# Designed miniproteins, single chains: the designs that were tried, part 26

Each design is a single chain, and the fold is of that chain. pLDDT is the mean over its residues in the fold that is shown.

## One batch from the design tools (miniprotein)

Design m933
Fold by ESMFold2-Fast:
Structure m933 (fold): chain A 57 residues (1-57)
Amino acid sequence: LVDEIAKLAAELLRLRGFSEERIKQAVEMLREQASKMSEEEQKELLEQLREALEKLK
């Protein structure tokens, strides 16, 4: 789940035009935060990221 969240977040930020440096920092922070979340919270975040990506693609 955390790995999937990180991948989708990186893709979303890249589509939004963030720099690779900014994406790396944001993904690292998100991975750390997501690892502290419950499985239910991680699934909810993953779904939100998927919805955002579908809207941009």
Scores: mean pLDDT 79

Design m934
Fold by ESMFold2-Fast:
Structure m934 (fold): chain A 70 residues (1-70)
Amino acid sequence: KEELKEELRRAIAELARKEGYSEEEAERLAREATERAVALIERASLEQVRRGAENLPPEVAELVIKLKEA
């Protein structure tokens, strides 16, 4: 579970850097987004998580689903 959280954080940080955020901003955004995603995943059903993931980049979507299944 913790390993998947770290992978999700890294994936989001890389996407933020590609969008033009600074390294510090990308890391902060990734931390905040990962914490929010984990909280939502734990409270939502697997079906709801899968539906939400359809609008995410594939690399992030797969990690979010794996986090719910773990």
Scores: mean pLDDT 78

Design m935
Fold by ESMFold2-Fast:
Structure m935 (fold): chain A 65 residues (1-65)
Amino acid sequence: ELLEKTKEEVEKFLKETAKKVAEIVKEKGEEGAEQAGELVAEAYEEAEEKLEKAEKEAKEKLEKE
């Protein structure tokens, strides 16, 4: 269940980030593209860390009988 919750949180976070990126690009155009790119990069790094942590915790629980 922890993995499922983390996956849902990550998916929601990435969807919200995508919406923000679209708004920034629409409002600021080309100047906003750089800011949007940074937001996307940070979001993917956070998503990866959350998934790795959840996977590690799941593996540890499986090893403990």
Scores: mean pLDDT 76

Design m936
Fold by ESMFold2-Fast:
Structure m936 (fold): chain A 65 residues (1-65)
Amino acid sequence: MATQLTALDIEAIGLQIEGYLEKFEFKDNTYILTRKQRSAEARERLAQLKELAESFGFTLEVEDA
């Protein structure tokens, strides 16, 4: 659904701007995030995004840069 995908895109873009993510992509109903920072704040933000994605019925995977 476009509205749900847009909300996740906005959150992912926010994390990328804040320097927590190097990049992100969407493939086969999975949001793939490449993690740039490994701080506690980065883990908390990514955990919140994963919870949000799962609440909308999407899968979220996190990879290291």
Scores: mean pLDDT 70

Design m937
Fold by ESMFold2-Fast:
Structure m937 (fold): chain A 97 residues (1-97)
Amino acid sequence: MVEEAEKLLKEGEEAFQNGDYDKAIELFERAVKLFEEAKNYELAGRAYFLIGQVYYVKGDYEKAAEYFEQAAKWFEKAGNTGLAELYRDFAEEAREK
């Protein structure tokens, strides 16, 4: 389960780097579901952050902010308050666009 989700993250990052934003989002959303089912809070947070980045580069700042907020929530659950605060700041920045 986790290994499958990590593979989806890697494939999504490759799609994102190649400019295939819709494919990247699909792969990251599948990874999120698997990490959530596994209760891997930190990797779920990372996957949400990556979805937010894709929406940000697509110019969908409202969607980007929503996903950065989800990333913050999952890093908070993981006990990583530093990354949670950072990603809340990213959400605020995106909403100001």
Scores: mean pLDDT 87

Design m938
Fold by ESMFold2-Fast:
Structure m938 (fold): chain A 80 residues (1-80)
Amino acid sequence: RARELALAAVRSGVELLRAAGLDEIADRLEREALPLARAGDVEGAARALEEAARQAEAAGHDRVAEELRRLAELLRRAAD
């Protein structure tokens, strides 16, 4: 359950970043978060999504950052 939720959240975050043209942030999130998600590390995956949100916000993509933070929050809640 935790693994499936974490994988879905990370993949959604990567897709959002790529759709916004933030390929470098998407590649970093994928590289760092997918192994954590595969291991069922919900907290690690959520922190990676939050870091990607900070990077997207710094790049001027506030809406993408908000969606990534929502994914991290939903992932933590679902894993409780």
Scores: mean pLDDT 86

Design m939
Fold by ESMFold2-Fast:
Structure m939 (fold): chain A 56 residues (1-56)
Amino acid sequence: TEEAVEQARRLADSVIAEHPDPETAARLLRAMAEHSTDPAVQEVLREKAAEVEKQA
């Protein structure tokens, strides 16, 4: 759902803010994606992880 996607984006932003190391943030985001059963949420979290890794 769109609300779940929006919450996933906010969660990802919080993880990134709390973990200044891009590799650690990306790893945590991927772990969260694997624990999610919503494919849309998984996509958002993996996409955010990839973006963080590019900024490293």
Scores: mean pLDDT 79

Design m940
Fold by ESMFold2-Fast:
Structure m940 (fold): chain A 57 residues (1-57)
Amino acid sequence: MKEELLREARELEELAKEKGFDKEGIEHGVEAGMLLIELGVEKAIEKREEERRKRLE
């Protein structure tokens, strides 16, 4: 499973190079994406806990 994700990541990197993006731009894009996913998960957990508290009142 992880190997498949790495393969797809490499394919995207090659496509970005073909379209004129530099290596630093690609790296920043990946880092931003990962951060957004982590923040999204945290926000979903917080919202679920808040809803649970309100329903108990």
Scores: mean pLDDT 67

Design m941
Fold by ESMFold2-Fast:
Structure m941 (fold): chain A 61 residues (1-61)
Amino acid sequence: KEEEVKKLLEREIELSVEMIKAAVDALFGSPEESAEYRKKVDELAKEAERLAEEAEKLKAE
């Protein structure tokens, strides 16, 4: 039940990140800048995932 919500949130974040990346690529068309953005976004997504898992663990307590 709650695990499904977590998966949906993670999926939403991933899709949002993909869309933002696509928009940046379409607007600027700079592959070098796009690569840097991707790395930064990936790290933010990773951290968000860790926080979401921590929240679930606290909730299950």
Scores: mean pLDDT 66

Design m942
Fold by ESMFold2-Fast:
Structure m942 (fold): chain A 64 residues (1-64)
Amino acid sequence: VSEEEILEALALITIGITKLLVRQGKVDEAREFADRQLERLKSLGAPDEIIEKAKKEVDEIIKS
């Protein structure tokens, strides 16, 4: 398993947790959580493509 694959998996988990928080009505917590986790993943060397894709998914979840 490559480092990139692990970072992509963590981004997907972040999106999943964000969805759960939004379902609970915790929209502000969901945004703060997602922003913090994606910043962490970027600091760990996640490619910009993975981060931007995850940000787009998070934005759509929060808007729904």
Scores: mean pLDDT 82

Design m943
Fold by ESMFold2-Fast:
Structure m943 (fold): chain A 73 residues (1-73)
Amino acid sequence: SALEEARRLYNEGLRAAGEGDYETAVRHFEEAVRAAPDSPVAAASLRNLAAALRKLGREEEAERAQRMADEIE
């Protein structure tokens, strides 16, 4: 299902971020959001996407991701 795919991608993003691979983490979190938009896993993915983007110095993109997460509830 789309939710199962999103959760798998979210977990892959968390693993990459834990290893310090923020570029890979960003990709996986973006894929998770696309797989199941407006879901709780999309909100979690967007929050972690914002954190990973900040680690990469991509502050404007991080702010956009955080705003999107806030809209999902």
Scores: mean pLDDT 90

Design m944
Fold by ESMFold2-Fast:
Structure m944 (fold): chain A 91 residues (1-91)
Amino acid sequence: DLEEIAKKLLENLKKLKLPKEKIFLFLDYLLKALRNEEHEHIGNYISQEDLKKLEEALVKPLESLDLSTEERIEVLEKVKELLEKEEEENS
């Protein structure tokens, strides 16, 4: 279930205690990369240390799952939606 995967990934991201803005930047970066779209070098906005943490929280789990590119995009979009919803509910 892609929804359950998205929820698990969101919990992984929350454990990193990184600013929401950095998490959104990384999610947008991954989505553009998966869609083969033009994107800026993420290292200009996020440190190598934070990038490694984000990759371990998002990319490594997705690589360990039998997901297509389209399913990975759907999961990342769901993570983004869940993160946006939590910000509205906790504001």
Scores: mean pLDDT 78

Design m945
Fold by ESMFold2-Fast:
Structure m945 (fold): chain A 60 residues (1-60)
Amino acid sequence: MITLSEDQRAQLRSALRTLFAQLAKHAGTPEGERLERALSELYEYMNPDQQAIFEEVLAG
């Protein structure tokens, strides 16, 4: 399994928090729907370590 460095984990968490904040801001809009789809597609291309971080950030 490919593992991320602590710096890579921190950067991914930061980026995902920004994206989820934008998703929350645009909830119920066409822009929010496009962002939600992009995030879902991004998740499918992630490795399990990255997916775990995605789920942590999504859960709060």
Scores: mean pLDDT 79

Design m947
Fold by ESMFold2-Fast:
Structure m947 (fold): chain A 110 residues (1-110)
Amino acid sequence: EEEVKADPNNVEALLNLGDRYASRGEYDKAIEYYEKAIELDPNNADAYVGLGRAYLLKGEFDKAIEYLNKALEIDPNNPKAYLTLSRVYEKMGDKEKAEEYRKKAAEIAS
């Protein structure tokens, strides 16, 4: 909370680092930081969403789905998890499933 920038035991700092590495295309580093966040807080749904997104961007769709489903086990009303699942199914060519998850995300966020 206080030292977000460099604290390896701050879950939010680890998630932010994961997000920054993912945005730069450094997906393996992003995964490392999301995994560290899960080690500190195994019930952090956002960390599992981060892993799912990183695996999606690596093209590892089955792993992305596994981690996003874990996020939904922890927080069944997480709109980011549903939005990311929609994007996974879009890239897999399953437009019907993509639309279902997109609508679910919108319903929760409204």
Scores: mean pLDDT 84

Design m949
Fold by ESMFold2-Fast:
Structure m949 (fold): chain A 67 residues (1-67)
Amino acid sequence: MTLEELKDFIREKAREGGLSEEEIERLIELVEQGRGDGVAALLQNRGGASDEEMAELSKKWKEYLSQ
């Protein structure tokens, strides 16, 4: 998984969660900065992400960064 693919994946997830296009743009900026906590906060408040889903997302971030 590349950084660009990760950004696109997060964008799609946010859209499915019902975030506005402006909020999605902010998420992409946070992804580029490596701010997964900011991504999770926005997604949970608007997208209804569970703690299990946040743990999964965090794991993917770490795997990507380690590779």
Scores: mean pLDDT 72

Design m950
Fold by ESMFold2-Fast:
Structure m950 (fold): chain A 51 residues (1-51)
Amino acid sequence: GVGEATAEAEEMFKNKKSLTPEDLEELAKKYGISVEQAAEAARNALLSVMG
């Protein structure tokens, strides 16, 4: 779900500064969520790794 996508997005942010639209589509497909939910997961991940 979104929590699992958030954890994977946190790992992705260790290797790159931002996620592309293609990264968000892959997260959405992998976790069975919408691209909008994947974008929210990425935002939550960024907030978590930045502070």
Scores: mean pLDDT 81

Design m951
Fold by ESMFold2-Fast:
Structure m951 (fold): chain A 65 residues (1-65)
Amino acid sequence: SREELIKELEELLKEAEELAAQGNVRARVLAHEIRDVIKEIKEGMSVEEARKKLERAKKALESLK
């Protein structure tokens, strides 16, 4: 559901913000992008598009670890 996708994105956002607080500039950019995706989903993005955005965010976060 959209609500579950938003929750998972918010968890990824928290991880990205923690890395950004440690000085990771790429994580700071990713945190901004995740916030934009959450906003887009709340504004009516389809579940299919939201799922693709979530997968992209997951892969981006893993690349920073």
Scores: mean pLDDT 83

Design m952
Fold by ESMFold2-Fast:
Structure m952 (fold): chain A 62 residues (1-62)
Amino acid sequence: MPDQEEIDEAMLLIARGVAKASGFSPEETELYVKMIEALLKGDRETAEELRKKIEELRKARE
């Protein structure tokens, strides 16, 4: 539905802004945006997997 596209665009824009404002790396920012996109699609499993990936990147960077 058109409303879903508007929500998707707004949420992805907000997600990208939040990640950048929070000092996320470019890689972490893209994963965060993908996580929000998965949540918008109702794919909770994909969202949880992306969340784990973000945590792994945070642990891996030294």
Scores: mean pLDDT 76

Design m953
Fold by ESMFold2-Fast:
Structure m953 (fold): chain A 92 residues (1-92)
Amino acid sequence: LEKILEELLKLAKEKKSEELIELVERLKKLAEEAKKRGLEEELEKAKELAEKALEAAKKGNIEEAIKLVKEAILVLEIAIGIKELEEGVKKL
């Protein structure tokens, strides 16, 4: 996932898409957090979406790349949120 996100960030910067740059940086932070929490299945789903986003960006379809990155972000945000709630309950 990290290598795909680095390539996608490079393409976003080359194409000067500030929205895609911001979304990829956000997804990178979420991926690191998900990895710390052992969310391997959700990371694999995010990787598949990121690979599709990279392919779309390489073809010049920035709007599709943005959509796919947003979907990957949503997958990880939901999973991280659930995991944080589970960990919070255990500390009560």
Scores: mean pLDDT 79

Design m954
Fold by ESMFold2-Fast:
Structure m954 (fold): chain A 92 residues (1-92)
Amino acid sequence: GPALEAQIDALMRRLEAQGYKVSYKLEGNKVTITIEAPDITSAIGIALIAIGLGLDGLDIQVKIEGRKVTVTITGKDKEQALQNALTFLQSL
């Protein structure tokens, strides 16, 4: 809902202040977050955090393309997908 989306937007602005380019889209019960990191090491770090959350049971998939990391986060519904996206962003 709007409150979760506002929290996500705030965390994304924080990442942008640190040199990242960040966007997301919500489609049904899936959130796709695209992060372009300032360097390859930062991109790898983000991908490893996403992988770790997946191992801990979060429905998250990661794709790395150079400095660009795309994570697809799934929930049982829209609110859970947004909550899981917030959990991922808070882990960065």
Scores: mean pLDDT 88

Design m955
Fold by ESMFold2-Fast:
Structure m955 (fold): chain A 83 residues (1-83)
Amino acid sequence: SSKKKADEYVKKAEEYEKQGNFDEAARLYMKAGLYYSDAGEFDKAIEYFEKAIESARKAGNDVLEALALIYLGITKVEKEKAA
């Protein structure tokens, strides 16, 4: 399921974050957010896009930060429409 894939990406992201690999952590948090969004788990998607933004900033990856901000915005709109 999309939720199970998201949970797996979160665990991998947390491992890379502990290693100080913030670029890979940001990419994996982004994937987790996308899979949570696909599963309709909008609050978790928002949480992990916010973690992706923070990790991308720590990595100095402006492109990945911008992408995470875009997906965060889209997910907030989708959450409002689902209410």
Scores: mean pLDDT 89

Design m956
Fold by ESMFold2-Fast:
Structure m956 (fold): chain A 71 residues (1-71)
Amino acid sequence: MEKELEEEIVIAFAYMAISLAKRYAPEALEEVEKLAKKAIELAKEGKLEEARKLVLEAIRLMERASEEAEA
């Protein structure tokens, strides 16, 4: 159950990052989708640590794009 729960959480955050980028940072959407999709793939392979790093990178990329759009 522990690994399954972590996998579900990582996948949920990956989809959330895509949804947030689509709505608030569409210029970063393509790159966020690439990172999120790779994170989902790694999570399904059991590589949860690597998947978490990619989700975090996608979120950071989205935050930076949002800041530039507001400037």
Scores: mean pLDDT 77

Design m957
Fold by ESMFold2-Fast:
Structure m957 (fold): chain A 91 residues (1-91)
Amino acid sequence: AKEYLEKGKEYLKEGEKLAKEGKLEEALEKYDEAIEYYKKAIDLDPTYLEAYLGLGEAYEAKGKVLEKMGKLEEAKKYYELSEKAYKLVDA
């Protein structure tokens, strides 16, 4: 679980850097990789609260990039997924 969590964090950080540079498509690719690794960490340990926090952050970051690209319906979907992930940590 830990190795997947760390990879998720690395990809999330790379995506944030690319998004700040305006490389929106590349940022989305990194956020998708982060989401995949956080999901793998959760699949291996469903009680891993830090992985749910990371998943929420990655979904929110992807939503913001999609919103900047004008993909409003898709952005809304990822914001809703982010809220669900955060709720599992804050419950």
Scores: mean pLDDT 84

Design m958
Fold by ESMFold2-Fast:
Structure m958 (fold): chain A 74 residues (1-74)
Amino acid sequence: MEPLLTRAELREVMDELGLSPEVRAIVERELDALGTDVLTRAQVIRLLGRMLEAGVPTEVVAALARALVARLAA
């Protein structure tokens, strides 16, 4: 099966990492722009790139990337 990440799982990971409300708002905006409740691995990579473009610190994006990759690989 294709590894898919739900919006709910993404929120769970953000809560687990203790991401700020400002970072969460950026993610929510990008999810709305994608128009989907479920993300493919490619869409997750695009989301992470957009977070970097929005000025989210690289360390925060890297931590989220590691957590999401682990979730998708399970």
Scores: mean pLDDT 78

Design m959
Fold by ESMFold2-Fast:
Structure m959 (fold): chain A 97 residues (1-97)
Amino acid sequence: MKMTITGSLVAPEEDLEKAKEKIEAFMERTKELAEEVGMDKIKVYPPTVAKVGGKMQVTAEMEVEGSQSKLDELAERVKEAAEEIGLDAVAVNKREE
């Protein structure tokens, strides 16, 4: 079973460096949590930056593969990590493929 994890932060252009640092911290923490939970596969994509109106959006995307119980545990821990780091949004999508 696969799960896609996305985390994003929107900041003014002057705060872009800090936004990138927070997204990188979220990516590293999510990778550590996935390894701790014992996920079978972890794929990390480079963070993307997009201009949204007058602000910059930094997005992290990761894909993990494992059992449903491990994915559920990881999803809860990832949500907590995002709140601690101060991300604006986190999305978790499971695929039954």
Scores: mean pLDDT 83

Design m960
Fold by ESMFold2-Fast:
Structure m960 (fold): chain A 90 residues (1-90)
Amino acid sequence: KEQEGYDLILEGKKALDEKDYETAKEYFTKALELLGEDNPEALLGLGKALFELKDYEEAIKYYERLLELYPNNEEAKKLLEEAKKKLAES
């Protein structure tokens, strides 16, 4: 199960690189189900996919959860600020 979850994270990252954001969302969601809700790579990837899909409120929730667990994650801090700015512009 753990290896399958990490394989899903790799597929999700590949989908993000290919700009297939719906597929990326599916892979990272399944990875969270298999690896647990606190997996940082799956939380970050899901937030990124949601941001690109313009689901800024949901992206913010996943970035905030990641930062509760890993408060020094610079990428998540930057992405959280970008998502909050986009939400305010909407």
Scores: mean pLDDT 86

Design m961
Fold by ESMFold2-Fast:
Structure m961 (fold): chain A 62 residues (1-62)
Amino acid sequence: MEEVEKKLEEAGERLKKASEEEKRAIESGNEEERRKAIEKSAEAGMEAMKVSSEAIAKLSEL
């Protein structure tokens, strides 16, 4: 078990929840919640990319 694997799972879960919240906010018709949900989704995506980069770095260990 790797620390990076745990972070990848957590980042994936956060992205999944952010996507669900974004969908719910869009369906609610609340523009402020929609904007916040989109921002959270973008942040979750950025975090997932960062964790993915860490995983690649781990695989590059010699």
Scores: mean pLDDT 75

Design m962
Fold by ESMFold2-Fast:
Structure m962 (fold): chain A 70 residues (1-70)
Amino acid sequence: MEVAERAREEALTLSREEAEEMAEAAERVAEASEKQAELAEKAGDLEKAAEAREAARAAREAARAIREAI
């Protein structure tokens, strides 16, 4: 994983405005991944649902790390 660490490092090289946009993009990715997890669960694909939830968690951690850096 370590998406949050990578995102924090990238944020340190960006302007504050660019870092905020990156954090917002990560939050949108998390929302999309959560929707994918719900659809996968309804379809009975528990493995796909678990992968989507992990992606959502990583994206949210990345967004928090970026915001903490700026």
Scores: mean pLDDT 79

Design m963
Fold by ESMFold2-Fast:
Structure m963 (fold): chain A 58 residues (1-58)
Amino acid sequence: AAEEAAARAFLAYSKQILDESKDHGEFAKKIQELLKDPEFRAMAEAVAAVSRRGAAAL
């Protein structure tokens, strides 16, 4: 479903940022900046929605 696709995109993008970050502090700062974007927040909310259904589809 579209929510599951958005959730997977969020997880893949988060992994990419983690790989590019030298430490968890830098990773957290980059994620916080991205969460200011409504589209990125919508993807994060999709992860929460799929998680509420038991996350079996992620």
Scores: mean pLDDT 72

Design m964
Fold by ESMFold2-Fast:
Structure m964 (fold): chain A 61 residues (1-61)
Amino acid sequence: SAEELRRRAEELARRLRELGVPEDLVDGLMAQIEALIEAGDLATARELIEGVEELAEELER
């Protein structure tokens, strides 16, 4: 659902900020995710969130 994807995106943004990812990149990513959700493209929004979640896990190593 859109609500669940927004919740995941907010948690992802928090993780990226804690990892030292520049705020402008985090803000740009969140804007892109929200644009996809507003367009009804929930599948692409989910794929983007999942891909960045995988990158965040790699950065934690």
Scores: mean pLDDT 83

Design m965
Fold by ESMFold2-Fast:
Structure m965 (fold): chain A 97 residues (1-97)
Amino acid sequence: SKEELKEAIKEKAKEEGIEISDEELEELFKILESRGISLDVDIANQKQLDDVATFFLGLYYLYILKDKKKAIELFQELIDNNSPLSGAAERLIKEIS
């Protein structure tokens, strides 16, 4: 669910030493929708939820914090872990590099 995704993103952010508000996540989702980035992701289990949370945290660094280096690190983590999101992560790295 959207609420589970928001909570997973906030938990992943805490692991990186940052706190994200619900307002910032709503702002992020509006930016992603305006750029044609789909929020419809197939989440069947906790591992997929963790991967999706990592991907959205990368997008938060990219679009809200304007931290391209940290965004690339998070996207690279998905590639290194052979995530189903690795293709999307590779495309974003190419776009912002």
Scores: mean pLDDT 80

Design m967
Fold by ESMFold2-Fast:
Structure m967 (fold): chain A 65 residues (1-65)
Amino acid sequence: SELEEENLKRAEEWLESKKSEVTEEAYKKAMEYAKKAVEKGGKGDVEGAQEYSLKAIEALEEGLK
């Protein structure tokens, strides 16, 4: 849906805003997990989308310190 695409765009913009505050490796992992979350959500796999969204956040947290 348009709302889901908008939410993804905002998540990607937020990730981009954090790029300078995290390691390059953490940013790459977070982006990969975010893409998987979108793919799962687009297929109606809500549980998979939630799992990969959490993985993306965890990857960013790993790179913050």
Scores: mean pLDDT 76

Design m968
Fold by ESMFold2-Fast:
Structure m968 (fold): chain A 110 residues (1-110)
Amino acid sequence: SLKELIEKAEKRAKELEAKDPNSPEVAQTYIGIAKLYLELGDYEKAIEYFEKAIQVGSGELKANAYTLLGQAYLKLGDYEKAIEYFEKSLEIDPDNRFAKYLLEEAKKKL
């Protein structure tokens, strides 16, 4: 059922993007798709959709997408990229406790 949920969400994302590519719903839908790919263990597809969310998102949605992209790289063992994306998230939302925690954890791996 996860693959069916992803397919449905990908179709919805295309419909929303065609109507208004700058809508918060587009970024939210891409984040949702990326999270489903993380659940499947498909980190490459998860990264792709978080990157799409960053391109169309703004403010808190963009910060959240950066944090989640950093987490995906952390799981892949790419600590330098993880640090970069947690720092980008904190440039937008400097008081995000979760992003600060993940940044410190990633730095301990270098």
Scores: mean pLDDT 88

Design m970
Fold by ESMFold2-Fast:
Structure m970 (fold): chain A 66 residues (1-66)
Amino acid sequence: EEEREALLEYRRELAEAIAKMLKEKFKGESYEVEEVDENTFIITIHTKEGTITYLLDFSKATITKL
């Protein structure tokens, strides 16, 4: 309802922070965050060995490797 935009901005910031942590963990070269909807983000980590993709679902509070 109210502050829906603030909640979405917080989720975007959290998804970005998670992407940075995953990039560091896997020693990735770069990362990308894609907003699918208000609850769902796709995080892609680019490494020399290939790409690692995660589905971040805020409605279920889950992070799933794709």
Scores: mean pLDDT 80

